# Designed miniproteins, single chains, continued (5), part 12

Each design is a single chain, and the fold is of that chain. pLDDT is the mean over its residues in the fold that is shown.

## One batch from the design tools (miniprotein)

Design m16387
Fold by ESMFold2-Fast:
Structure m16387 (fold): chain A 97 residues (1-97)
Amino acid sequence: MVEIDPETREKIIEEAYKLIKELFDKGEATVSEENGKITVNFSEEARKKLDEKIDELLEKYTSPEVRAQLKADPRLREYVRRQILGEAVKKFLEDKK
């Protein structure tokens, strides 16, 4: 697993969370609840903005070694991006609780 410093990871999650909040305020993201399960739904454009923002944050804040690993392995980059998005979504949902 790619070792991203916990402080750096939290910073990336926080910035992604801020974008999720902005997209929700603009109506580009909605929250639905079915049988006690809460989900966040993004428009196609909103999801693209989130993916691009997370990629930008990874490029900006990770070490040169981590950055090189993510560039060399597109599947690993996709996995890390999804993990960060998932954590940012969880933070957003907990904040609305």
Scores: mean pLDDT 79

Design m16388
Fold by ESMFold2-Fast:
Structure m16388 (fold): chain A 79 residues (1-79)
Amino acid sequence: TDKKQQLAKDIAQQSLKEAGADGAEAEVEVEGDHVKVLVWAPGPENEEETRRTLERLTQAQDLAKKALEEKGFTVTSKK
């Protein structure tokens, strides 16, 4: 439902903030109790910023999965 879609997105976005992935966004696809999560950032061109962003995105994806599972969702990662 729309409410589940919004809740899943809010949880994923909160996980990005907790991981310090500023400027990154999370996309979620909800079908019933199943959630697919994709985290992305709008492409910094320098290697140092890219590496830091990727580390934060990885942590945020793990946090989002755990938070969503605590709310009763079955989570899969989209690559």
Scores: mean pLDDT 71

Design m16389
Fold by ESMFold2-Fast:
Structure m16389 (fold): chain A 90 residues (1-90)
Amino acid sequence: GEHAEKAEEYAEKAEEAAEKGDQREAARYASLAGTYAGKSPGSERAAEYAERAGEYAHEAMKKGTGVDAASAGAAGIAAYGDAMYARGEL
């Protein structure tokens, strides 16, 4: 549905941010991908994109230190939780 498509869009943007080492944008896009997966209960596709976005936020976290890196790590954990919720595991 539209929410799964938005999760995919934001996962792609999280990947681009991670490639650039932009921890702040990676955190923002991972949070958005997770939010849209959370609005798609039962959508395995939305869950997969939220997990991927969280993975990219985690990669961005590894490229730095401090508050921006910590924010990217937290966003990755949140996106993983949203993916579990979308799968009905929470």
Scores: mean pLDDT 84

Design m16390
Fold by ESMFold2-Fast:
Parts: structure tokens; C-alpha cells; sequence
Structure m16390 (fold): chain A 91 residues (1-91)
């Protein structure tokens, strides 16, 4: 899947950063640092959503409906996960 490979390479740095921030947010939740956890979870969700949105845009530009759908789903999942982590940190 050439289009997916190309698009994935373009968004890889954003995905890696989002994953690292998400891991840090989970560690902050475990440590009881709600303020840090909320800030990191929001940043992780925002970057993950941006990566998914860019993946969907690249899928459209490359004419790959599969890549566009994957990007839209990834953006939605990143937003949902970010919201869940913020809620967990606020609880």
C-alpha cells in the first residue's frame, strides 16, 4: 500500500511525539500529579488528532480512500483517548 506507507512516513514524527506525551501523561496519573497529567494528555490528544488529520489529507491527495479513512479514524481515536485521559486525571 504505497499511499499509506508514504503518508505514514510524513506523520511519523507527530505520532512518535504524541505516543511519548501519552506515556508521560499515564506516568503522571500514576504519580498523582493531576495538573501535569491533564496538560500532557491534552498535548498528546492534540498531536495525535493532528497526525490523523494530516494522514487523512495525504490520503485524499494520493487518491487513497483507505489511507483517508485510516487517518480520519486515527484522529477520532486520538481525540477520544485524550479526552479519557484528561477525565481520568481530573477524577
Amino acid sequence: MEALERAAEAVRPLMEKATELGRQAAAAIAAGDAARAIALARQAGELGEEAGRRLAELGRELGSEETERAGREAARRARELGEQMVAAAEA
Scores: mean pLDDT 81

Design m16391
Fold by ESMFold2-Fast:
Structure m16391 (fold): chain A 113 residues (1-113)
Amino acid sequence: EDALFAEAERLLAEIRDTIVDITIKLLEGEEIPEEELLKKLEEIEELLRRVGELAAQITDPAQRARLRARLEEIRLLMEFLLELLKEKRPEWKEAIEKIERNIELVDELIAQL
């Protein structure tokens, strides 16, 4: 169980770092192709699904609470990125939709914890 928890935390940290990196680049006005953002969001979706598989096997209340807190942080970061994209790149409708779907997946995972 500790090994499953450690892996879930590692994946959540990777998701967090990816969202933060994208957000900083957009805030700094860096030229990021929509295709690169879409690929990163697809990778985040795969990591979130893996976190869900690991979290379903974790029964320790303290570990579950910690994973929930990590997911709530990720949700806030995703909401910030979504609003930033709507403001700076409203034409990137596919990326906006993909972030909205990832937020829905995070909400589902939080509800299961």
Scores: mean pLDDT 88

Design m16392
Fold by ESMFold2-Fast:
Formats: C-alpha cells, structure tokens, sequence
Structure m16392 (fold): chain A 100 residues (1-100)
C-alpha cells in the first residue's frame, strides 16, 4: 500500500470511529484536514506536518486528552523532516486513542 493509501485508510477508520461516538463535526474536520494534508504532502511537506499538528491539537482538545496531545505534537516536531511518517504516526495515535 502506498503512504497516500495508508493515510486515506487510517483517516477513514478515524472518521468511522468518531461517528460511532457521535462526534460528527470532528469526523468531518478529520476528513477535510486529511484532504488538505495529502495535497500539502505533494506541494509543501513542511506545511503538511504543521496541518497535521493542528489536526492533533483539535482532536486531543475535543477528547480532553491534553497530555497525549502534547506528547504527539513533540513526536511530530521530531519527524518534521519525514512528513509522510509524521502524518502516519499522528493518524495511528489518534486511532489508538479512539479505540480505548
């Protein structure tokens, strides 16, 4: 699977989990942010990481998990030179938190 396909699949799983929890507005936010992040990965990879950090902050704020959010943002900052890996790490982390 390509990184783009993995990102799309993870985002779709996150959207489904959020909808199951009644978080429709956040689910739509994740879907829109993922489209933006995928575009930015091709055009401006640094901006893709920043957009992913914004997504993490919004999701973790809504889930009331500021400590998990801070740890993830620090991990993303360390991966700023590997944007695809940063995006995948963020989406996997969000999915794991939603499955708890």
Amino acid sequence: MSPEEEIRELAEEIVELLREQGKEELAEGVRKATETILRLLKEDPEAAVLATMVLVHEVMTELDKPDAGRAMLEALAALRDDPERAVLLALRGIKELLEE
Scores: mean pLDDT 84

Design m16393
Fold by ESMFold2-Fast:
Structure m16393 (fold): chain A 70 residues (1-70)
Amino acid sequence: GKELDAAELKKLSNEELAETIRELSPRDVPLETILNFLNENKDAPLAKQLEFLSKALGFEIPEEVLEALK
């Protein structure tokens, strides 16, 4: 699995973040679907966006990473 780092996640563009999420997802989800979600929810905190996507796509984000993004 790809190692997640909160500091690196904060530096990613929405496109790079969408690519990272797609690689972590066990589900075959189009990159465009993830990118559109991020663009539509850009005003929400990053931690909340990632919590939603982890539940929707069925991947785990370490609690330390989510806490560091708050």
Scores: mean pLDDT 75

Design m16394
Fold by ESMFold2-Fast:
Structure m16394 (fold): chain A 85 residues (1-85)
Amino acid sequence: MEEKKKELRTLADQVRARLEEKIRSLGKKYNIDPELLEKLIESARRTIDAAYDLAIKNNMSLEEAKRMLDVIERQILESLERLLK
């Protein structure tokens, strides 16, 4: 139980950090206001945290959690890029 929770937390933290870096890169590319950029990063972080909580609640395997987080990361980045264009 504890080991699985730690692995899921590590996975979520990795996705969260990667997503933040990608959002910051989009912010530079599209010259986004710094305050708006930080709000977008905060929103993305909350989404990843909610996904982690859902994975724990539903006793997801590491593989299931990876698939879910990959989909969420892609959806967030695609939605932001469309919004910023």
Scores: mean pLDDT 85

Design m16395
Fold by ESMFold2-Fast:
Structure m16395 (fold): chain A 96 residues (1-96)
Amino acid sequence: SELFKRDVEYAREHYEEEERKARAAREALRLLLSDPADRARLEEAVRLLVEAGLASEAEGRAALRDPAALRRLLSRAIAALLRYIGIQFILELAEK
């Protein structure tokens, strides 16, 4: 009960920021899934993730040249989506 109350407070305080990050992550993944070989879509996807604070500019530049760096960045994008889903679930439970 007490731990759940803290989770609900965290979810309410961070909802807008996590939604913003999740939106950027979703759009970046959509661009990459539409054509993974398209350099312009890759560059746009990386730009969205950097602007959302999911990667530094240096990490973004690395992702454009190194597949391993790109995989790490994509893992963070997926993690952002999962965090947002978790926040939505916690808030939905709090309504009941």
Scores: mean pLDDT 84

Design m16396
Fold by ESMFold2-Fast:
Structure m16396 (fold): chain A 80 residues (1-80)
Amino acid sequence: MKEAEKYKELGEKYKKEGEEAFKAGDLDQAIKNYREAARHYYQAALSYAQEGKDKEADELVKQGFEVYTTGLSKAIKAKK
């Protein structure tokens, strides 16, 4: 229970830091923070799934995917 919540909070924190770095034009920091956000959302999802909380797990998988596609992918393309 506590581990899933911790990973979710870290994912939210890294997502915010990634967004701030992207707005500042620091694409390297944006990429790093978005990667960490997605990783932590997926870890939270795995922890909730192990607890039988499939709805919470599915929601966090979606959050991780959104960070990957809308945040990380956009930052990587901008660095090209």
Scores: mean pLDDT 81

Design m16397
Fold by ESMFold2-Fast:
Structure m16397 (fold): chain A 107 residues (1-107)
Amino acid sequence: ERAERVAYTLVRQALSDLEGLTGPEADRVAKEVVKRLDPEIIEKFVEALENMDEEGRKLYEKYKPELVRQIADALTEVTGLPRERVEAVVQRHVDAMIAAAEELKAA
């Protein structure tokens, strides 16, 4: 499912930045984190990425804090890393995805 793939990609990127984890171990951890996320929140974030117009921006503003919180909480629980560090890395990757989507729509 597209929403699950987007969440998985975000988590894999965060794991690489936080722990340098790659390969099968990162795959197992990322899948465990994604299982803990609310699918509805992920789906709304993907809708924001696909529709970076006025409606997409409203979805982004509404669901970004909750998506970041859920991913950071799940990653912190699974990895044991400090939550503030995890949240900062997750926020950077979420913001990068949105910035890329906005640039694509502006072009």
Scores: mean pLDDT 77

Design m16398
Fold by ESMFold2-Fast:
Structure m16398 (fold): chain A 106 residues (1-106)
Amino acid sequence: MKEEVERRVREAVELLRRRGYDDLAELVERAAKAAIERGDLETARDIAEAGRLFASMPPDFAAAVEPALRRSLEAYAAGDKRKGAVLYTAGMIRAIGDEFQKQLGL
């Protein structure tokens, strides 16, 4: 399981770097490493998935979610595990909702 999580983290980091998000790639790697070192493989998976999803987003959508994702990763890497996870989830859901409303003209 740990090796699979480490592979997913590597894939997310490489994808972010290919897209030009080098600073975010470093945050994803740092936060995921902290999660793995704490034995929190579920959070490490979530961090890798967040990075991969972000790298796959259109530029406008990515710009909307980046501040929330960055804050969550920074908080988690600094040791605020629970707050980081909450900020990530809330930020992503809100950004998706806001973008969806824009697309529908609501």
Scores: mean pLDDT 72

Design m16399
Fold by ESMFold2-Fast:
Structure m16399 (fold): chain A 69 residues (1-69)
Amino acid sequence: SHMEEQRQLNREIEEQSRHGIESLNKAAELAEKNGETKPVDVDIPLLDENGELRYETVQRPAQEPEPAP
């Protein structure tokens, strides 16, 4: 049935979006580890209301360095 196909497609898109966000967050974290304190533009994969994958560019601010123990 068409509803089952849509449900499966939406699940796949959500999984891909989640994986993409995780990958992008890891890349941004790696940039911070390399001593880059400037804001980084990150493309976040978002799921549209219609279940369509879209990308939104979000600027991530530089994280404050934690005091060393």
Scores: mean pLDDT 63

Design m16400
Fold by ESMFold2-Fast:
Structure m16400 (fold): chain A 95 residues (1-95)
Amino acid sequence: SIDAELERVLKRAEEQAKKIREFLESKGMPELADRYEEQIRKLVEEFTKRVEEAKAAGDEQKAGDILVLFNLHLIAIDSAAYAAALSGKEEPLVG
């Protein structure tokens, strides 16, 4: 179900944000941790609204596609955060 899938993605996003924070703080990069936390927060807000709009329209296929795209963005942010930390860059590698 779309509701169960959304709940799973939201839980994943929360756990991911926490792990990225802990990792970046361990590397002495708290400002970078703040930036990625804010990026994940905005992503959660945007995609939750898009999924709810698709559900309200009765478009379960579109809601499912939005959830796939949400997951792909979370993967991209995770990769970017770890890459930035390893390269010593202060800015996120992807917007």
Scores: mean pLDDT 84

Design m16401
Fold by ESMFold2-Fast:
Structure m16401 (fold): chain A 66 residues (1-66)
Amino acid sequence: MLEEALRILERHDPELAAAVRAGDPAATLRLHERIRELEGQPPTPERQALLEAYRLLSRALDDRLA
């Protein structure tokens, strides 16, 4: 699940994907920015799939920090 989301992110933003793997708190901020950008756009299947991947990764980082 998370590994699949990371692979999707790597194709779109490899630097952010590397930061997420490292558990960098700065990656959490960038993920939240990406989520907000996608939420502000009209829904398409492609945007929904990407949004779900970002949300899964954001949750995983939040779980590590909690």
Scores: mean pLDDT 74

Design m16402
Fold by ESMFold2-Fast:
Structure m16402 (fold): chain A 100 residues (1-100)
Amino acid sequence: MPDAVIVVAPSDDPEYQAELVARARELFGEDVPVFVVTSAEEALELIKEFEPGAEVWVVSDSVGMMLATLLLLEEASDEFEIGPLRIEGGLFVLPVRKKA
């Protein structure tokens, strides 16, 4: 189980963001902290705030947002270990671990 989930929402609409958070909690459980960001850059900045060794799952319903996040993480691959992109419950899920 991840230490945290980051939802990357392509819109700052509170209702849309709340729906994505609810879907993430249904899939991953209520005990996992869920954060919401509106851009790939914000997701990367937030992942950098975690402790070395932390596992964070990046989640989105937008293929474009997920690809943008993946590209930024690959560029910073000396700082992060990127797992396989998968689909769970209609959401894209990208496992990321902050290197020690």
Scores: mean pLDDT 82

Design m16403
Fold by ESMFold2-Fast:
Structure m16403 (fold): chain A 96 residues (1-96)
Amino acid sequence: TPEAAADAATRSGDGVLGAKANRLAAQYWREGKGDEAARVATQGASAPAGNAMIGGDKELTAKAAREAAQSARDAGGDPRYVTGAENLAKGAEEAA
């Protein structure tokens, strides 16, 4: 499910897994399984970036945030989530 995929991405701290979770959620959304699910998964894909930032890994934070932003764009997600992920990536890159 989109929620299970987002939860798995959050626990892993892996931006690639986060991006895959977001794409899967977007697929479920396109199948009519709920717009909230796609948005929750977009937030879940951004959670690995947040976890990496808390852990002090700026390179991982930037990578995870960029992947979350790209997945959100590909999924047709909320532009606010895309912008948030892009800003997080830029902040991490400039702090590195």
Scores: mean pLDDT 57

Design m16404
Fold by ESMFold2-Fast:
Structure m16404 (fold): chain A 105 residues (1-105)
Amino acid sequence: AMAAARAAAVAEFARALARLMAASDDASRERAHALLTRFAEAAAAGDRERATALLDELIATLAAGALAGGMDEAEVAALTARLRALRPAVVERAVETLSADPRQG
């Protein structure tokens, strides 16, 4: 099912993101948290372009933080590539889940 495939993509994205966060400094984690909050707001508004841009900035922030934290460059590159591949499914699920009630549309 498409819903199950998107749920799996979100779970994989969350796992990969958590690995980058674990290697990142506190400042990078704080920036990532702020970006996730803005992402949720953009997704709730149905703004796919803004949500996509915010996830791209989140991935870049945590990739830089993980590199600075001493994570292997090849591992950061692989996690970053996988996060970017999963990003469209994460955006769609967030918009679907957080967008306004159909009664308000």
Scores: mean pLDDT 82

Design m16405
Fold by ESMFold2-Fast:
Structure m16405 (fold): chain A 85 residues (1-85)
Amino acid sequence: SAAEARARAMKIYDTIHSEYNAARRKLGRSAPEEEVWKIAAEKILETNPDEELQKIAKELLEAIKKGMKELFETIAKIERELFNA
């Protein structure tokens, strides 16, 4: 159902942002966005068995290799796909 799809999307989104916030707390306010997202994505890949979260973590890590612009474009794409699927 649409409600179940929305609930799953919110759970995935909350998990991603929870890991980002944990990485930000560990690295501090002045740490570069790519370093914070790298730690967050690596933690998801290591600890979370959800196939969609694993896919998102891999996409984030590949975007980080390409630079900050690609990272932010990939984050925006993930958010759009998550809530418009």
Scores: mean pLDDT 85

Design m16406
Fold by ESMFold2-Fast:
Structure m16406 (fold): chain A 71 residues (1-71)
Amino acid sequence: FEEEAEKVIEEAKKMGMSFSDEEEQKLKDLIVKLLEAQKRLKEAYKKGPEAYQAEVAALQPLVDELRRFSE
């Protein structure tokens, strides 16, 4: 997932965004966590609605953190 996170940041830089080294590292870590959460969410969907709802609740704080970078 680290390579995928690096590609996302590189695309954002191509769009004219700039980041400090600390901001890039935080964003990379957040993207990795989001990709891992997406995998868990897909697995939970197969287990049933209770498991899925628990993973959705866990995903929300990560989505909120990502929104702060785009605001």
Scores: mean pLDDT 75

Design m16407
Fold by ESMFold2-Fast:
Structure m16407 (fold): chain A 83 residues (1-83)
Amino acid sequence: SDLELGERYGEQAVAAAEKGDYDTAMQYLREAIRHYTRAGDEEGVRRAAARFKEAAGSEAQKLVISDVSNDLIAIGEEIDKLL
């Protein structure tokens, strides 16, 4: 299901960010957001953003804001709201 895939990709994004593999972390984060968005789960998107921000620290804002994708712009706004 989209919710299950969102959770799984979110976990993989956090694990990659904790290892300092930010390129892989961003790819998994994008997939998590796509699946949560398809499910209409705004809480899932916010939770994924919050977990990624915590794992990546200051790099999280830099990575998401540098992308012009609507998905990444939206998560950048959610991360900013959590600061």
Scores: mean pLDDT 73

Design m16408
Fold by ESMFold2-Fast:
Structure m16408 (fold): chain A 74 residues (1-74)
Amino acid sequence: MPSNEELLQELEEAMERLGELLKEAAARGEDVTPALEAMGKVFELVKKGYETGNPEYLEQALKVVEETIRELEE
């Protein structure tokens, strides 16, 4: 089972990738608003994860980031 430390590492790596994709999309003049709204959800989930210590919030945050990356790559 992934530890909170492993989930945080995966989330950090996914967030760095998302940042690069957002930068590229913005440079092309694409609407990044949906991705920014998804990022708001990610930050809320990360905050709840830290407040509760429940890894399910970090797992959900990672899923949102991965889904946003997939949408930006299409």
Scores: mean pLDDT 79

Design m16409
Fold by ESMFold2-Fast:
Structure m16409 (fold): chain A 73 residues (1-73)
Amino acid sequence: ATDEQVVDAITAAIRQAKEMGLDSVDVTAVAKSAERALEILKEGARRAGATLTDVKVEERDGLYVVSGTAVMA
């Protein structure tokens, strides 16, 4: 998948959670760099009008798993 497709998927997931009445949803991205995975999560949250919090980074086999909680205002 392209980065844009991943951002779109994260944005859609956060918007769906908001429509369901949830205050937050956990999101994850995997990339070859922690910075790229984090930018994907930040952009998805930004487009959905959410704030990314509790960001965690883990390295696995040369890939970076970045997770966080998208909090709706």
Scores: mean pLDDT 84

Design m16410
Fold by ESMFold2-Fast:
Structure m16410 (fold): chain A 72 residues (1-72)
Amino acid sequence: SREHLEEAQRHLRLGVSYGLEGDVEKATEHFKLMREHASRLPPEQEEQLREAARQAGGTSPVLREAVERAFG
């Protein structure tokens, strides 16, 4: 599902961008949308996207909170 991969990647990028700007609510919304699209991908691709979000969470407290809220 190329469309779900592209949407998951787009929302991952937006989540990181909003998180770096300090917008935990918008970052959380985009990480949740990333999860929804990623859940329709093969498990290995879903895990790669989840790991990318987790790695981003290591870069700032806002990103960490957004990732934790989205994956909770």
Scores: mean pLDDT 88

Design m16411
Fold by ESMFold2-Fast:
Structure m16411 (fold): chain A 68 residues (1-68)
Amino acid sequence: DELRRARAASILAWMERNREPVSAASLRFAAQLLGLRLSDADLERLARMTDPREALEAMLALDRQRRA
């Protein structure tokens, strides 16, 4: 989905500009903006990742798995 990837890139750029850490709260906000089907438990697991790019890619991959 081109729109989701564009939004993910925008969110990543925002996190990098603001030096925003990967957290359940930041990932929940990103998931809401991207319309992803992720539970709070998923977001807590992903929040253990240190790299925002890796966390966002993992979120997109997990959402695709849930939609398949």
Scores: mean pLDDT 76

Design m16412
Fold by ESMFold2-Fast:
Structure m16412 (fold): chain A 80 residues (1-80)
Amino acid sequence: MKEKDEILTETVKEVRKLAPEASREDLEIAEDALKKVQELIQAGASPEELAKVLEEAAEKIKDEKLKEVLLEAAKKLKSL
């Protein structure tokens, strides 16, 4: 669906903006979560399931700005 893909695309852009200043470990967690969300969108997963993946990834991330980006994306998905 367009809305899910748009949120994912914008979230990827925000993560990339933070990439030069974030740790490799935090970036790998964020990138893995975004890849899984993309795969789940293709499989027809619910917005709630997509949001859960991002929320679980945010719990593992130490960088506050990167954590906020993933949590904001999860909130946008839950509003669908």
Scores: mean pLDDT 82

Design m16413
Fold by ESMFold2-Fast:
Structure m16413 (fold): chain A 67 residues (1-67)
Amino acid sequence: SQEEIDKIGKEAYESALKANLDEEGAKTVGYRARANMILMEKRKQGEKKSTMELLKESFRIIEELKG
């Protein structure tokens, strides 16, 4: 769900800040965590992708999340 995606992103961001990452680094960790959850949900729907296709999809999702 969107709430679960937002929660994991927030938790990853807060954990990164506690690990002494700067604001940009912490935001990046949050975006990557959200993208990973979205990709996991898509994989559960039975879509088989190559490693390269998964990397391209991950990058696309991160850019969409940034706005």
Scores: mean pLDDT 76

Design m16414
Fold by ESMFold2-Fast:
Structure m16414 (fold): chain A 73 residues (1-73)
Amino acid sequence: MSKEELEEEVWESLARMKVSVAKLTGDVKETKEAAEEAIERARERGLSEETIARIEEYAKEVIAEAEKEVAEK
């Protein structure tokens, strides 16, 4: 694995973790803000379109779960 590929994988993992941690707060707004910030940072870092798409898909799923949990309360 190249250093660039390794750095990209690390940034992807950090972005996903940030969204997951925000979901644990139970606040949909904080989860959405964390997702938007993670995606923005990934774009600023110059991550590939494929990596950004994976982060976006993960964020959408996490946000949908957070919204569902709030709606059931």
Scores: mean pLDDT 79

Design m16415
Fold by ESMFold2-Fast:
Structure m16415 (fold): chain A 97 residues (1-97)
Amino acid sequence: GPPLRKIAVVTTGNDEILEIFKHLLEAGKLSKVYQAPSREEALELGERALKEGYDLVAVLRTAGASGEKQREALNKMAELIENAKEGELIEVDVSAP
């Protein structure tokens, strides 16, 4: 496969989303997970992670979303990560139409 990229995820997700990301960290599929309490802090943390030398950053906002919408957001984020170029910041927000 391709060499492992340094991927950081920033999330406003609940404990269920955090446990999923912990498993991805342990599997070596992610390099870092940040938990953000707000939309604004999530975007700021994402921009900082890119500046800190992560190859790719994904910002996932699922606060208040249903379990079905959270799963859709996770699947969309995974697809966007696979197709992303180095230096990109990916944003997935299930509160946005």
Scores: mean pLDDT 78

Design m16416
Fold by ESMFold2-Fast:
Structure m16416 (fold): chain A 68 residues (1-68)
Amino acid sequence: MSIEEQQKLAEEWLLRAIERNGAEAVIRYLSREDPEAARAAREAHEAGASPAEIAKVVADTLARKLRE
């Protein structure tokens, strides 16, 4: 699976997770799995970003790390 395909799937999953459980619950989950992605999500959430924007920021962070 390409990085682009993984990013798209992660973004779709994250958006659904945020819509179902709320941003705080998803950020808590991410803080255990990937602290960098959790930090990016929290910064976006505190800045007033939408669920879709938060999902995109997390997916972008995860995709960038796969390229490192």
Scores: mean pLDDT 80

Design m16417
Fold by ESMFold2-Fast:
Structure m16417 (fold): chain A 110 residues (1-110)
Amino acid sequence: GPLPPPEEGLQYLRGELSSDVIKPGETATLRLTLGAAEAGTYTVSITVKNKGKGDVEVTLRDARTGEVLASGIVKPGESVTLTATLDLPAGGRAELEVIAKNIGKEDVVL
C-alpha cells in the first residue's frame, strides 16, 4: 500500500510485509524503518487485524537487538494494537519487526 504520511519529527522510511496470508505454523514479518528528524521520545502504535480463521501471535521487536517491545494474540475477526516507546537521536533510525505466527489450525489473513 502507499506509505503513510510522516509524523512531525518522526518519519516512515520503509515498510514491507512478507505475506498477508499465513498458513498454520508459518510466520509473516512486517519490517519497518522509522527516522527521527529531531531527538526525542516517540510512541509508535501498530494495529494488527486478523481477517482469517486461525489464531495469530504477534510480536513487535527491535530488529537490530531482538528485544521484544510488545506482543499479543489476535483471534479471528479481532485486532490488537502493539505500542512501543523509542528514544532516538536527531537523524536516528529505528528498525522494527512485527512477527505474525499462525498458532491455530486455519489460515490467518492480515
Scores: mean pLDDT 81

Design m16418
Fold by ESMFold2-Fast:
Structure m16418 (fold): chain A 100 residues (1-100)
Amino acid sequence: ISVEEIMTSVEAQETLLKPDAKVKELLRQVGAEGETYTPTEILQGVYKYLALSKLYDQSISPNIIDVSDTILGEILGTKYFDIDDQAKIISALLKHTTVV
Protein backbone atom coordinates (compact mmCIF):
# COMPACT_ATOMS: atom_id res chain seq x y z
CA ILE A 1 0.00 0.00 0.00
CA SER A 2 1.31 3.47 -0.99
CA VAL A 3 1.19 6.58 1.20
CA GLU A 4 -1.46 8.00 -1.18
CA GLU A 5 -3.70 4.94 -0.64
CA ILE A 6 -3.20 5.17 3.14
CA MET A 7 -4.06 8.89 3.11
CA THR A 8 -7.29 8.09 1.27
CA SER A 9 -8.01 5.37 3.87
CA VAL A 10 -7.39 7.83 6.74
CA GLU A 11 -10.49 9.76 5.62
CA ALA A 12 -12.54 6.62 4.83
CA GLN A 13 -11.21 4.45 7.72
CA GLU A 14 -11.17 1.39 5.43
CA THR A 15 -7.62 0.03 5.94
CA LEU A 16 -6.75 -1.93 9.09
CA LEU A 17 -3.15 -2.01 10.27
CA LYS A 18 -1.57 -4.37 12.82
CA PRO A 19 1.14 -2.49 14.76
CA ASP A 20 4.54 -3.99 15.53
CA ALA A 21 5.99 -4.00 19.08
CA LYS A 22 7.18 -0.36 18.91
CA VAL A 23 3.92 1.13 17.61
CA LYS A 24 1.92 -1.11 19.98
CA GLU A 25 3.98 0.18 22.95
CA LEU A 26 3.39 3.81 21.87
CA LEU A 27 -0.36 3.13 21.53
CA ARG A 28 -0.37 1.34 24.92
CA GLN A 29 1.06 4.51 26.52
CA VAL A 30 -2.03 6.42 25.28
CA GLY A 31 -4.45 3.75 26.54
CA ALA A 32 -5.03 1.86 23.28
CA GLU A 33 -5.36 -1.92 23.76
CA GLY A 34 -6.53 -3.12 20.31
CA GLU A 35 -4.85 -5.59 17.95
CA THR A 36 -5.61 -3.63 14.73
CA TYR A 37 -6.17 0.05 14.00
CA THR A 38 -7.06 2.32 11.10
CA PRO A 39 -4.34 4.78 9.97
CA THR A 40 -6.47 7.59 11.49
CA GLU A 41 -6.54 5.83 14.89
CA ILE A 42 -2.74 5.36 14.80
CA LEU A 43 -2.26 9.05 13.88
CA GLN A 44 -4.56 10.04 16.76
CA GLY A 45 -2.46 7.84 19.06
CA VAL A 46 0.75 9.53 17.89
CA TYR A 47 -0.67 13.02 18.54
CA LYS A 48 -2.03 11.92 21.94
CA TYR A 49 1.43 10.52 22.79
CA LEU A 50 3.00 13.89 21.86
CA ALA A 51 0.50 15.72 24.10
CA LEU A 52 1.02 13.35 27.06
CA SER A 53 4.83 13.41 26.70
CA LYS A 54 4.95 17.25 26.52
CA LEU A 55 7.03 16.98 23.32
CA TYR A 56 5.01 19.74 21.63
CA ASP A 57 7.38 22.74 21.57
CA GLN A 58 5.49 25.93 20.72
CA SER A 59 8.31 28.44 21.47
CA ILE A 60 10.46 28.68 18.30
CA SER A 61 9.26 25.98 15.90
CA PRO A 62 5.81 24.90 17.18
CA ASN A 63 5.41 22.20 14.52
CA ILE A 64 8.99 20.82 14.74
CA ILE A 65 9.35 18.22 17.50
CA ASP A 66 12.57 16.78 18.95
CA VAL A 67 11.81 13.06 19.23
CA SER A 68 15.38 11.98 20.07
CA ASP A 69 15.52 9.15 22.61
CA THR A 70 11.75 8.53 22.40
CA ILE A 71 9.86 5.52 21.07
CA LEU A 72 8.28 7.85 18.48
CA GLY A 73 11.77 8.83 17.27
CA GLU A 74 12.62 5.13 16.87
CA ILE A 75 9.41 4.59 14.85
CA LEU A 76 9.99 7.66 12.64
CA GLY A 77 13.74 7.01 12.27
CA THR A 78 14.49 10.69 12.75
CA LYS A 79 15.57 13.16 15.47
CA TYR A 80 13.17 15.93 14.38
CA PHE A 81 9.92 15.98 12.43
CA ASP A 82 7.10 18.34 11.47
CA ILE A 83 3.99 17.34 13.43
CA ASP A 84 1.79 18.58 10.56
CA ASP A 85 3.59 16.28 8.05
CA GLN A 86 1.02 13.48 8.24
CA ALA A 87 2.42 11.85 5.07
CA LYS A 88 5.83 11.37 6.73
CA ILE A 89 4.20 9.97 9.88
CA ILE A 90 2.04 7.56 7.84
CA SER A 91 5.04 6.51 5.70
CA ALA A 92 7.09 5.74 8.83
CA LEU A 93 4.16 3.88 10.45
CA LEU A 94 3.86 1.65 7.36
CA LYS A 95 7.38 0.35 8.15
CA HIS A 96 6.14 -0.65 11.63
CA THR A 97 2.67 -2.00 10.74
CA THR A 98 1.25 -4.86 8.68
CA VAL A 99 -1.86 -4.34 6.52
CA VAL A 100 -4.66 -6.74 7.55
Scores: mean pLDDT 69

Design m16419
Fold by ESMFold2-Fast:
Structure m16419 (fold): chain A 66 residues (1-66)
Amino acid sequence: SAAEKALAEAAEKGQEIVERALEKAKELKAKNPENGDKLAREVVGQGVGEASRLMGETYERVLRES
């Protein structure tokens, strides 16, 4: 269904966002020996938040169109 496709696409996009955040976190830890862990946590938190918002918005859209 169109709803299943929209949710699958949002999940895939969300995974890409999180994977990008994890790669950035690794770079921050490598380049910042003093505070890299804090910076890494912040970047991952932002990525997870963005992915969660995308899924929530997609669910809202699907429910409105059902």
Scores: mean pLDDT 85

Design m16420
Fold by ESMFold2-Fast:
Structure m16420 (fold): chain A 60 residues (1-60)
Amino acid sequence: SAEKIYEELKKIKDPVVQKLLESVGDDKALAVAFAKSEDFLNSLSEEARKKVLEILEKYG
């Protein structure tokens, strides 16, 4: 679910992930759409990208 993905993304202590969450505000669906974008995923470190992909796979 979008809500669960948003909650899990908030736990990631990565500045790029935090900036994404700040840009979408309370829009959980928009957060999921941006998190799935190639541009966003390619901007992450390998470690942060693995965490984001695991969250998307588990709750997406």
Scores: mean pLDDT 83

